# Designed miniproteins, single chains, continued (4): the designs that were tried, part 35

Each design is a single chain, and the fold is of that chain. pLDDT is the mean over its residues in the fold that is shown.

## One batch from the design tools (miniprotein)

Design m13194
Fold by ESMFold2-Fast:
Structure m13194 (fold): chain A 77 residues (1-77)
Amino acid sequence: MFEEAEGEMTLPSGERYRVTVLLETGVSKEEAEERAKQWEEEREKLEKEYGAVWPEEARPDVESGRAVVGVRAEPLP
């Protein structure tokens, strides 16, 4: 099963984006932990490269078996 979580991201340029995170639910705790580690590595790289702060909703919840499988960003006015 998949869920969508929404948050806002602001770039150093002042541009705002609506971020939609696609989450897979019902994965095993082991799989969720592995995905969480991969997500943390990618998040750190993106934050260092772009200076952006990703929404907390994008964080996988290992205890509930939620894993990030995709991210979509759309510009906000």
Scores: mean pLDDT 65

Design m13195
Fold by ESMFold2-Fast:
Structure m13195 (fold): chain A 63 residues (1-63)
Amino acid sequence: FSEEEIKKILSLLDKDGDGKISEEELKEVLSDPLLMRRIIAIFDKNKDGKLDEEELKEFLKAI
């Protein structure tokens, strides 16, 4: 994924405009709550319960 594509994904999911993707925003893409919690637990390095642009890049590279 390019930086532009990651920014598009972030913009599409980031409905509150804080530059991060919350658990609630991830639910719109992922119907499985267990998978969603695992993704956040693995990639949420600052433990705020959200994925920032850096964490989202790591997640998308892992797929």
Scores: mean pLDDT 70

Design m13196
Fold by ESMFold2-Fast:
Formats: C-alpha cells, structure tokens, sequence
Structure m13196 (fold): chain A 75 residues (1-75)
C-alpha cells in the first residue's frame, strides 16, 4: 500500500514535469523509499524545515510534503 501510494505520487509529479519515466524506475524508487520509511520521513522533515532558506522550488516542496504525509499515514 505505501509503496503503491509513493509510486502514484512520483508518477504524477514526473508527468507534471513533462517527463515520461519508465514504470520500473518509478516502482524502484517507491520501493526504496518504502523500505526506509522512518529514515525518509526524518530526512524529509529536516529538508522541509529548511526549504525556504535553501531556495528549494515550490513544486519540489509540494512533492516532498505529499511523500512525507504518505509516510506518516503508514508509519
């Protein structure tokens, strides 16, 4: 469930950026994040706390927030 939700978020973002990324790559990334969910959540919370100071694009901040929420729902 978590892996599938992460894959959907990543695929949606890739499409919005005009990139046709193979499903196998999206699935591999989602699997890696899901296997390290607790560590990924901690890293994302730190990154989001500093996002404005680091000049991270709004589109990336939105993706990171959606991934973090998906992780928190399944931890």
Amino acid sequence: TLREKLAELLAKYAKEQGKDIPKSVIDALAEEIAKNAEEAAKSLERALAEADALGVPESVVRLLREILEALKEHL
Scores: mean pLDDT 79

Design m13197
Fold by ESMFold2-Fast:
Structure m13197 (fold): chain A 99 residues (1-99)
Amino acid sequence: DLAELSKLSEEELKELVKLQLEMNVFYAETTDEAELEKKQEEARKKVEEIFEEAKKKKPTSVAAVRRFLEELYELYKEAVEKKLPLKEIAERLIKFIEE
């Protein structure tokens, strides 16, 4: 939901998207239930920290969130078209977010 994401600052939005990409790779590569539960709990705490930090900062805008997600989606489509492994797709998207 763009309206919910627009409540985050730019830095926290980037952290949230990076966390989601890292979690998608972990879910695809891990079949151990105990490791999955531990990682899910760690991610839940990290999401709470991200939203708490965002409360101290200036929120972004719906237009900025939309533009950011559209740019990520175009990069994602190009990587999928090239048949890159999920881990490499995630690494490329994270690199784009950090630059």
Scores: mean pLDDT 83

Design m13198
Fold by ESMFold2-Fast:
Structure m13198 (fold): chain A 66 residues (1-66)
Amino acid sequence: MVLSPEETKVVGLKLREKREAADPPLSQAEVAERAGVSRSTVSNLESGSVPVSLATAQRILDAVAA
């Protein structure tokens, strides 16, 4: 299952807000390492330009929230 364009926008905005709110702010590469995905996957989720699976999006969100 992949995220819809609308879901991808919401998830991408929340991801960016959470990583920027961290102290110090987390880079896309640091979130990618924590989530076990490539940096491009994190970048794609934030931009909303490429569909990502719900499981991958959840993994990235969990990584930034931890």
Scores: mean pLDDT 76

Design m13199
Fold by ESMFold2-Fast:
Structure m13199 (fold): chain A 66 residues (1-66)
Amino acid sequence: MSREELLQMVLKAFNKWREKNPDVSSDQQSKTFLRALSRVLELHEQGIEVSQEEVEKIVEDELKKV
């Protein structure tokens, strides 16, 4: 899987989350996106293949930290 594909997966998951949470601050949205992207890239660097469902779960988990 390419880094470009991973970025698209994270972006898709994040946009889906934003549609459900439009009242979340821009700062909180940015932090959540960056944390989720960093986590997915870490998994890719370790050779771990991630599904779209796993990326969506990572985004939701990062929400709880922000």
Scores: mean pLDDT 75

Design m13200
Fold by ESMFold2-Fast:
Order: structure tokens, then sequence, then C-alpha cells
Structure m13200 (fold): chain A 93 residues (1-93)
């Protein structure tokens, strides 16, 4: 999983330390790679910090665990967000 996250990060031009990659892998345990890829896309698009990326991942994980049918709606809201701050507000819902 760490190697898969590293390859996805490379696709978006994102660089993580080994420690950061391990933390992402722990936070994303059991998540589909598509969801992890989407969070990295948001990090690149909105210039999220590492801590903000972890908050977005937590929000996505919560939706996937509670009601996966809401993922398309969440993805649409996140894609149409206008700022990093709005992305975080949407992820906390």
Amino acid sequence: MIEEIKELAKEFGLEFSEEQLKEIAEKTKGMPLHAVRFALYLMKKFKLSFEQLLEVLEGIKKILEEDPSKMPELEEKLINAKSAEEVLEIAKE
C-alpha cells in the first residue's frame, strides 16, 4: 500500500517523506485506491497542506464507512469547491 500511495503521489507531482507516506497508509487502511487518488488530486488542485490532506482523508473514510452511496455527492461538492477552506468544511460534514 505505501508503494501504491507513493506512485499516486508521483502522478500528481506530490512529495512525501517516508513518515508521511506511512501516516497516509495508516489513515487510508481499508479505503479503495480510487478514494486515496481523489484526495491526492484535491491536495494538488487546492494546494492542501499535509495536515489538511489527513482531514480530507478522514472525511472520505467516514462517508465510505457510514454511507458509501453518498460518495458521488461528496465528490461533486469537493470538485466544485472554490478554496482549500471550503474543501475542509465539506469534508467535515
Scores: mean pLDDT 82

Design m13201
Fold by ESMFold2-Fast:
Structure m13201 (fold): chain A 66 residues (1-66)
Amino acid sequence: SAVAEKAVAAAREALEKGGGPAGAASAAHDMRVTGSASDEAARRAWELGTQGRGEEAVRALEEAAR
């Protein structure tokens, strides 16, 4: 969905500009709420983001939104 695509883009931008894991975790929450990704994919991205693995979280969100 357009919401998921925007959330992924925002998470990537946040990661590049030092917003990192918090931006990725927020995007994962939005994707879960809107149903734009499977619960498992959104959950995985959220867990990675909260663990400080921002790059892995963003990649999981991109794959989920694809």
Scores: mean pLDDT 62

Design m13202
Fold by ESMFold2-Fast:
Structure m13202 (fold): chain A 77 residues (1-77)
Amino acid sequence: MEEENYRRVLEAAKKAKEKLGDKFIDAVLAAPTPEEQRRILANALAVVFSPEEATRYARDLAALTPEQVEKVVEELK
């Protein structure tokens, strides 16, 4: 019953962490709201993935609740 969108975004965010490093993690952890976290995640995915993959992950990310976005960020610590 877990949304596949959450799992795909989490896997993509971990790949973005591997490519962009601590600067990306510091930025997303410093974001004051889930919507700012979502924006930083969307930008990171657009930089590290192909256009096709980035478009898919952006749709998955847009479908997440604020609580799911926060949970993705927690998993990146």
Scores: mean pLDDT 81

Design m13203
Fold by ESMFold2-Fast:
Structure m13203 (fold): chain A 91 residues (1-91)
Amino acid sequence: MSDEEARKKLKEAEKKLKSKDKEEVEEAFETLVELMGHPNREIREEAGYVLGFALFSPDEFVRKLAREALERILEHPDPIARQMAESLLNG
């Protein structure tokens, strides 16, 4: 995935997180999990920021999916992605 494509997907995911459609919210978290494995550090950090903010969402469903997404990233083959997820879950 290119940096441009990844940034477009990140922006679309942020938009979908505000949706009342649970399927769009679920799709947003799948995109964020994918982006946490991106080779560009800035894209990983941005995706991590969005996931971190979602943990404090007023919507319980969004908070639940954010926690589940971060728990999935703890099992990621990339040690940097795992370290970011640990920091967000323990911060």
Scores: mean pLDDT 81

Design m13204
Fold by ESMFold2-Fast:
Structure m13204 (fold): chain A 99 residues (1-99)
Amino acid sequence: KPVTALDILEALKEAVEASPDGTITYKEAVEVVMELLREKGEYHVTREEVESMIEYLVEAGYLEVVSGEGEEAKLRMSEKGLELLEKLKKLEEEKKKLE
């Protein structure tokens, strides 16, 4: 089954919540998404594409940079990111209802 934006945001949220300080590094965020894609059989998605996706989520304000720069930048879910995750969950539920 194809990986969705919901799957990606849920995986990132789980990784952040599993961290003792409630943050994950940019590099860790990329690895979380890469692992998810491999588990779902999407081997043709490149690391560069995943990095672009994480950069987009930061630029769009769905992930916040708490400290650091580059690969060592510490990220967490923003309020906007949590709202997007909730909206995507509702859309997935509507798809399951065929509405």
Scores: mean pLDDT 80

Design m13205
Fold by ESMFold2-Fast:
Structure m13205 (fold): chain A 79 residues (1-79)
Amino acid sequence: MLREMAAQAAANRDALLRAGEAAGVDPAVLDAAVAAADQIVAALERGAATGDGEKALAEAEAIARAAEPALAAIAEAVA
């Protein structure tokens, strides 16, 4: 489960970067969103390796919530 979620998050990160670049989003906003996505992937991969699934999911959710403004800005730009 967690390893599959990490793979999906990584794919979403790559899609987000491509869409944001194509839309001309500010590099600083893209960097913030990509950094957050990479942190989510890392948290899920750590959870898969250690078996601390609840901790990994809580960490990933917190990172996603903190990155919401940057993600919303990218979504608005690609609309």
Scores: mean pLDDT 78

Design m13206
Fold by ESMFold2-Fast:
Structure m13206 (fold): chain A 77 residues (1-77)
Amino acid sequence: DVDIQQQLRQSSQRNQQDYDQRIDDGRRRGTENGRRNPSTGIYDQQRQIANTMQDMGDTIGGSRTRSDNVRRARSMG
């Protein structure tokens, strides 16, 4: 419903700001680690970004994930 969609978008906006801050923190840590160990620093930065994106995607795409889980359960049953 429209009201629920608006609430979800407001939450997504807040999550976007949190995401940007996490990215900045990850870049800072990655830069320091990258200077001492370039491969590890960049790898850690990428993993942190990927984990943040995954978390946001799961939150926003919850209906899709739920639908897929139902489909799988029916296929197994």
Scores: mean pLDDT 57

Design m13207
Fold by ESMFold2-Fast:
Structure m13207 (fold): chain A 127 residues (1-127)
Amino acid sequence: MKDDLIKKGKELKKKGDEYEKKGDLVKAANFYDQSGRLFGQAGDLDKAAEMYKKSAELYLKNGDKGKALHSLGHAYGMQGDYEKAIELLNEAAKIYHEQGDEKSALAYQMEAVMIGEEAGISRIQIN
């Protein structure tokens, strides 16, 4: 099962490399992001962080700050810097909220909450 995740992660990285060489920054970043997710699920946190950082760089070059911050947040999460990961995901969520994309804003905020819960970082929302 882990070997299948690593294999698929490598295949997605190769697709990212191909699209980066073609100058398709958005497709390349998307494949690196997907590759990082699969390496993370397989427990290869170093490769996951590497892929998420490559994705963030390409999204930033394309002018997509929200996606860049989201990918960078995941990179810090893979490296165990959960406070920085939460900060970056919440900043990405604010960008999408300001753009009127409430679905992406809520999704990124939920990811930040889940990382906080997994890391034992309490966000007490008393309603």
Scores: mean pLDDT 85

Design m13208
Fold by ESMFold2-Fast:
Formats: C-alpha cells, structure tokens, sequence
Structure m13208 (fold): chain A 67 residues (1-67)
C-alpha cells in the first residue's frame, strides 16, 4: 500500500540520516547500531529492501575499517 511504502521510505531515510550523523560525529558503534536497528525494522516490510540496506551497512563498515 502507499502508506506502507511511505512508512518504509521514512524508516530508510531517517535511519540513514541518523547513522551518517553518528559516523561523522565519531560515534562509529552508534552508527552501526542505528543501521542494524533500521535493517531489522525494514525486514518486517521487505526482505529485498533489507538486503539493499545491508549492502549500505557493509559499505559503512568498510569505511570505518579504512579510518
């Protein structure tokens, strides 16, 4: 439904925004935790969307390892 799509999009945008803000502030564990919580919530809506977000988390973990 349109409402479910809007809710999913809001979860993705808010989760990513919060994770990026935490990462830039030097709270690397907080960024990971936020992404993991967002993935768990997104998975309740769509396994495909959760997989896409898991790819973003993998990229963030690589960026953290490069620092």
Amino acid sequence: SAAAEAALRALLEEGERRAVAAYLAGDHQGAIDIMEETIARVREYSEEEAARLERALASMRQALAAD
Scores: mean pLDDT 83

Design m13209
Fold by ESMFold2-Fast:
Order: sequence, then C-alpha cells, then structure tokens
Structure m13209 (fold): chain A 88 residues (1-88)
Amino acid sequence: NTLEKAKQYLELAKQYFEQGNYDKAAYYSMLAIYTSYKANPSPELEELLKKADLYALRFLMAKGIGDEESVKYYTKELIKLAEEAVKI
C-alpha cells in the first residue's frame, strides 16, 4: 500500500545517508514525504511538505556551492521530516 511504500522510501533514505550518499538520501526522503501526503493529504502533512520543500531548496543551494557540511545537515533534516510524515 501507499503508506508501506513511504516507509520503504524512508528506510532507503537512512541507508543512503549512512553510506554518505546525500543526493539519494535527500531524494528518498522527499519521496517518503510526498508519498505520505498523497496517501493522506491532511493540513498537518501539507505543512510538513512545505517545510520539506524549503529544506530541499537549501540542500540544492548548498550542493551548488560545494558546502558538504550544509548538504549533510539539510539531508538529516529532510530525513527527520520524513520520519514525522510516515507517522501521520
């Protein structure tokens, strides 16, 4: 089902983060959040998705300037939002 798929994306995000693959970790975090929103388009998940979009933008900006510390930080924040999303 859609919720189980969102949880699978979250687990992939965590695995890629441990491998230092922040691009895929951020990607699967966003998929987990969006998939959760698609399953339950609640105001709570809509607010969380808006926050995730902001962190995804900051991730891309950090990546564009080669700021690896900020890339890792924003990836970790996206994973936290994905953890919140799959619990709603």
Scores: mean pLDDT 89

Design m13210
Fold by ESMFold2-Fast:
Structure m13210 (fold): chain A 99 residues (1-99)
Amino acid sequence: SLIDRRNKILEKARELAKQAEERIKEGADPIEVTKEVFKKMKEEAEKENDIRTLQEIDRIEAQFDKLAQDPRLSPAHVAKVTLDSLINSIELVKKIEEA
């Protein structure tokens, strides 16, 4: 079902976000790690043929690109806000379909 496919995408997002936070804590570049998460999440959404979730991931990535260019914001803060937004947006898309 669409809900089952979307659950797989959401579980992947949570796994990748946790791994990203751990890598950033170990000294990885927060911006590069977050870009890798978007690449993998888009691949997962495409694999599951979830166009709506793919569009939402693209929207959050566009917001991330703007935040990453702001020199007043810490890269780690931008990464954290972006990863949280990504998970919340996928959860919202799932809830809309379940309603």
Scores: mean pLDDT 86

Design m13211
Fold by ESMFold2-Fast:
Structure m13211 (fold): chain A 97 residues (1-97)
Amino acid sequence: SLQEQIDKLIEEMRKMLEEIKKEKGEKVAEILNGLLQAYAYLKLAPLFDEPEARAMLAKAKEFLEKNKEEIEKYKEEYEKLKKILDEAIELVKKILE
């Protein structure tokens, strides 16, 4: 049940990214996908007390900082995708409990 809800949210994000790719181009969709992955690592990596997770967290922070201008430029698309991702992350946290 929780896994089915997560899968549905991931599918919703995938469809939104495909629509963005058609309207704004492949590079924009690729940047947004990268930003969402970095954001997910920021939220989930602190749950794992391993050196590898800390290294991934540092890289995610660097990627978000480096691409702040792209976040501002595509703010509406980023915030919509981030909202769906936040819902998926909360369900993942419930599974990890």
Scores: mean pLDDT 81

Design m13212
Fold by ESMFold2-Fast:
Parts: sequence; structure tokens; C-alpha cells
Structure m13212 (fold): chain A 63 residues (1-63)
Amino acid sequence: TRAARRAENAEALRAQTQAALDTLSRKGQNALEKLGDRELYEEYQQRRADAERAGQAQIASVA
């Protein structure tokens, strides 16, 4: 059914979004701990927030 395909697509997008968020969190922490770069850390924090919103928008587009 259309609903089943929509659910599968939404599940895949949720998994991809979570992986992207985890990667950005790790990069942000590395920027602080290994580079001492707070500006880069704040940039990754912002990018993580943007990625979460983008992921939700993509999920909505397949709903």
C-alpha cells in the first residue's frame, strides 16, 4: 500500500538523519578536544540543528 511505502521511506530517512546527527556531534567534540576550536564546535552545533530540521522536512515530503 501507499502507507506501507511511506512508512518504509520515513524509516530510512530517520536512520539517515540520526547517522548524520551522530557524525556532526562527534566532529563538534573533536573540534573542541583535539583542535581547541570553539568556533568550529559552534558551527557543528548549528549544522546539527539544521540537519535535524532538514531530516524532518524530508520525512514530511514522503508522508
Scores: mean pLDDT 79

Design m13213
Fold by ESMFold2-Fast:
Structure m13213 (fold): chain A 81 residues (1-81)
Amino acid sequence: DPAQELYERLREAIRNSKTVEELIEGFDKILREFGVDVPEEPNELDRKKSLLALLTNLADLYGDEAARRWAEELAAQYLTE
C-alpha cells in the first residue's frame, strides 16, 4: 500500500526532526520520492499551512500523537491570529 509506505516514511521524519525546517525538508524529500510535485520556491506561510494540513490528516487517520503535537506547535507559532 503506497499510502502506508508514505506514512511510515513521514512518521520517521516526524519523530526524528527537531525543527520545523528539518520537518519541511524531510517531508519534501519523501513526497518527491513518492512522486508528489513539490514547488521549488513556495511561499513560506503556504508551505507551513500545507504542512499543518498534512500533519493534522496523519494525526486524524493514524492517531499519531507526535504529528498532532507538531500541528499544534506549528499552528500556535505561525498561523494563529
Scores: mean pLDDT 74

Design m13214
Fold by ESMFold2-Fast:
Structure m13214 (fold): chain A 79 residues (1-79)
Amino acid sequence: EVEELLKKAKSKDEEEAKEALEKLANSPDVRTRIEAVELATERGTKGAREVLGKMMSDPDPEVSRAVAEALFKLSEEEA
């Protein structure tokens, strides 16, 4: 259930949120994978960044572009 995974991706438990983000990132629906990128970007934790790193190889150009933008945004906050 996508809605349940979206809720878990916002969990304060880092392990649960990371697992939910990884499941969303492996969804067959491109929009769901883009949502996973947005949630991982908002979360900004080490676990969320690891999920974004794995999604850099996504076959959909919209998803891979969203990942690149997310990683750029997060790197700006650290710089």
Scores: mean pLDDT 78

Design m13215
Fold by ESMFold2-Fast:
Structure m13215 (fold): chain A 98 residues (1-98)
Amino acid sequence: MEEELERAVGELRKHAQRMIELTDDEEVKKRIEKAVEDVLASPKGAGAGTRELQELIDELEKDPSKKEAAIHARNALVAADRAGDLRTEYLRKKEEEK
């Protein structure tokens, strides 16, 4: 339950950190950090973090030299989506137990 969500958040943070290590662009680093913060802070209606991760994937994939960073961006998006799904399922079960 909680362990699955912690694992998904850990994967998101791990891949985001690797993206930061692979970029020399300070603005891209700030975009990565904000996308992670938005994903983690927003349990309702905020696709802002996931949208920013998708935009970063699209931008990184245009440059063959950034292929490794693009792979980590895709893994970060997968982890963000999984964390969202697990959070929704947890809230649904709590409603049913009431």
Scores: mean pLDDT 76

Design m13216
Fold by ESMFold2-Fast:
Structure m13216 (fold): chain A 87 residues (1-87)
Amino acid sequence: MSLEEVIDKAKEILEEAKKRYPEYEEVMEKGLEILEELRREGEAAVGKAAYRLMQIAGELVEKKAPEEFIKKVREVVDLILEYDRSL
């Protein structure tokens, strides 16, 4: 899977989450911004993007978001980290 494919899949997950949980729209917008920065900066930024997305998951925990929703954000982090490990 290319970095572009990983980013597109991650964006799809966050956009779907944003639609299902509009109360967390601002947090999801931050996640989408991180993915667009990763697209611009390339493979050297993969670790930084994963860390920042993990912080988004932590923010959702603090906001007491549904566990299923937090799990979806963690799936995005895992997707990015799996790509990093494949390099």
Scores: mean pLDDT 82

Design m13217
Fold by ESMFold2-Fast:
Structure m13217 (fold): chain A 85 residues (1-85)
Amino acid sequence: IVVIVEVRAETREKAEETVKLLEEEARKQGAFLDSEVTGTRGVVRFEAETLDEAIALVRQFVELARKAGAEVVRVRTEEPVVDAK
């Protein structure tokens, strides 16, 4: 599952700081794909093998963004979970 997390900060510099924190956390978990900053918005993409794993990573990102003084404003997935039915 590819997950896209969008954050918003007061300034471009704060958005870059927040994105760097999220990038580092995703990288430590072997999940990091890409990141970018546009104005006061930051976007981080990561890959999770299961929906539960994706949710856990998003929760960690929300906490890290809050600690950095930014806010997670959107979360979406690029790929759905493969239904093994």
Scores: mean pLDDT 77

Design m13218
Fold by ESMFold2-Fast:
Structure m13218 (fold): chain A 69 residues (1-69)
Amino acid sequence: MSAEEAREKLEKGLERAKEALKEAQANGDTATALVAEHEVKRIEEALKIVEESGTEEAAKKAMELASSP
């Protein structure tokens, strides 16, 4: 997976996670909001790894991190 491809997927994942967080907060679903908050933080960390390193290995690690619990 290329760094560009990983970044595109992570950016889309971040947008979805942020929307899920907003909806959960609006609905008062604290458990779902916490899960979405954790996803946002993981994806933001993964994006930093891809941006700073720019390597295929970093992209693979970043995608794995974003998918981890």
Scores: mean pLDDT 78

Design m13219
Fold by ESMFold2-Fast:
Structure m13219 (fold): chain A 62 residues (1-62)
Amino acid sequence: GPNIDSLETSLNNAISTKNSLNSKLSTATGDEKSNLEKQISTVESFISQLNSAIDDHRSVYG
């Protein structure tokens, strides 16, 4: 349904963002590296929340 499609789109976007940040992290040093690591942690938390929401939606609605 519309809610699950929206969650899956958000998940795909979050994964793409994480991949982009990891690519930048591979060449980053100092403060830039620290900032990228914090951004990656934030995105990983968001991915976990989206996966939980998708699982919850599937458990209720099939």
Scores: mean pLDDT 84

Design m13220
Fold by ESMFold2-Fast:
Structure m13220 (fold): chain A 97 residues (1-97)
Amino acid sequence: SEQEANRERVMALATATSILMLSRMMSRQGLTPQDRAIAQKQLDDLVDTFRKFAAVASPAQVQQALDEVIALLDQAKALAPELSSMLDATVQELRAI
């Protein structure tokens, strides 16, 4: 349903925003192994949430949400370049959905 698609979209954007906030923290405090593990877990959660969204959303909704999520991940990459490989791998997984 449209309401189900909107719910999953909000969850995906919230997870991507959380990753951006974590990247801002990392840029100020330096990257720890624990921070890297938290980032990977959030990226895995993002892929799972986006897959659920793509299963119930229209192609136009999927493309719009993908563009918004990738923009947030690109901002995260600029703030925490140490996560570049991890973020790039996630973008590739999202594009394959």
Scores: mean pLDDT 83

Design m13221
Fold by ESMFold2-Fast:
Structure m13221 (fold): chain A 88 residues (1-88)
Amino acid sequence: MNFEELVEEVKKKAEELYKEGKLTEEELKFIEKVIERKNEDMIKYIKKIFDQYYNKESTVPQSVVEEVRKLAEKSEEEAKEIAEEFEK
């Protein structure tokens, strides 16, 4: 899969899950930030989670939601720390 196809699939699925109430607004915004940053590894990881649990199953396991949230929190914290060091 090329990068553009990967981005389009992840973005579409994230928007669908948000409309279904399975993703929060903060989780959706995190995914959008990851796409904007062009972090291919993180986008691939998010797609893997979506493919395993959201495309094939009607119910999303709570553990998957927690895993995505932890990644979102960690990524934003690390990005903020880097930005603060760069402004010094």
Scores: mean pLDDT 62

Design m13222
Fold by ESMFold2-Fast:
Structure m13222 (fold): chain A 66 residues (1-66)
Amino acid sequence: SMEDDELMAIMNEAVRRLVELGRRYGVPLDELKRRIMQLVSEMLKLSVEEARKKAEEFLEQWEKEA
């Protein structure tokens, strides 16, 4: 469905940005994989709107800490 396509696009963008942050700050691959899996698993349980907000908040917090 169109909503599933939107959710997939949001997840792909969030994962791409997490990978970029992990490379920039030298995060170990195993830790990066765990964080990606955690975020994706959480987002899959949410609506498109809630998933978008969660991804933005997660990425903003991680950018501030990394």
Scores: mean pLDDT 78

Design m13223
Fold by ESMFold2-Fast:
Structure m13223 (fold): chain A 83 residues (1-83)
Amino acid sequence: MDDETLQQLAERVFQMVRDRLSPEELEALRTSPTLSPDLRERLGQAFTQAVKEIVDEHADSLSVDDIAQINVRAVELFQQWFA
């Protein structure tokens, strides 16, 4: 899959994860130096569900490498958002 499409899908995962978290959870992710176990679990579940929805929509067109790139790019978007 092309770079532009992978970036768009990663941005969609990032948005879907943010939409699944409460404003309080999002503030904690942005401002807290240490994540609670509950918040880590919530973040992991939100990422897993968002990626699953994207993969299900593109089942016949996404390779394992494409899915890995979407995950990496989405994580990078969150890291940039924390900065």
Scores: mean pLDDT 78

Design m13224
Fold by ESMFold2-Fast:
Structure m13224 (fold): chain A 64 residues (1-64)
Amino acid sequence: VLEAMRERRAETELPEPPDTENLIKSKDSGKIVAYEGLLLDDGVYDPEKKEFYTKESYEKRKAE
């Protein structure tokens, strides 16, 4: 069994995203960050808030 994909891990870690058009937009910028349970390269899931952010936005938030 293949474990070794970050994409597969992101898919497994997604608990219950909104399924509106199967597109998940970042809470901050509204950009599409996940599709069909797959987290895109520019997407980050925040487990504290159970929301998706763009990686750029999330990095800025942490770098404060």
Scores: mean pLDDT 57

Design m13225
Fold by ESMFold2-Fast:
Structure m13225 (fold): chain A 71 residues (1-71)
Amino acid sequence: MHVAVLVKGELSEEQVKELEKRIKEVAEKTKDPEKASEEAQRVAKEMPGVDDAIAGVVEEGEEASVEIVLL
């Protein structure tokens, strides 16, 4: 399962790495695309410096993978 997160806000490289870790945990634990998207969006919005975030699941293999795009 591949999870893509679009983030609007100010994030350092360290914060992006932390967010990637947390979203990857969500993708590994949930395995349900809709639930994973909702949890990923919630986690992203809770990060300091995030003004807005949208998350979606893009199917890519059986392993959990994460992509973060800064807007």
Scores: mean pLDDT 78

Design m13226
Fold by ESMFold2-Fast:
Structure m13226 (fold): chain A 60 residues (1-60)
Amino acid sequence: MVGDYAVLTEDTKALSGSGSVLPKGTLVRIVEEVDDEHVVVELGGSRELVPKSALEELEP
């Protein structure tokens, strides 16, 4: 859900933006849903596109 915190379950290469690799266990905030399979996450002031399958959403 947009506004929720999530944790990466695996090392994830961002699909757009800087192309950074985000390590497993990184805490991120979901800021936008792009489609049914992808979200934009916010991490340390950066925004990266990642697959939803790489995220475990934290309890609201």
Scores: mean pLDDT 75

Design m13227
Fold by ESMFold2-Fast:
Structure m13227 (fold): chain A 61 residues (1-61)
Amino acid sequence: MEEVKKKILEVRKEIEELVDRYNAATAAGNDAEAQRLVDEINRKVDELKKLMDEYKALEAA
């Protein structure tokens, strides 16, 4: 349970850092990097959803 909580917080921080990098890339006109960061953000968001589902299952047990 605590392990899943730590992973959720870690993934949230990673998403926040990726969003900051995405904003910097778009400001610099680096479209290729911005596209890559969007794909990575979407992957991390999917990972977060799975962790949230796992956390909910552990609370029900």
Scores: mean pLDDT 83

Design m13228
Fold by ESMFold2-Fast:
Structure m13228 (fold): chain A 83 residues (1-83)
Amino acid sequence: MAMEGKDAKSAEIAAGEAAGLAGMALAIAKLAGGGEEALEAAERGLEYAEKGLEAAKKGDYKKAQELADRAAEYAAEAARALS
């Protein structure tokens, strides 16, 4: 594998961040309480976070980071839809 000690730590961070984003997206969806735009954005964020976790699990930390970034974008959209 191309993951060495330093890359393995990056993968752990990416996996943890993706998991945090998944939880945040779900919390936002529930907190929105019928906010359709916020709920849809949160659901998409969760999907990307789950894909990021799978990428990190496979040792593809670069892909995990890209997917985590996408999840963050949708989480931000969900937050904006709540305002």
Scores: mean pLDDT 68

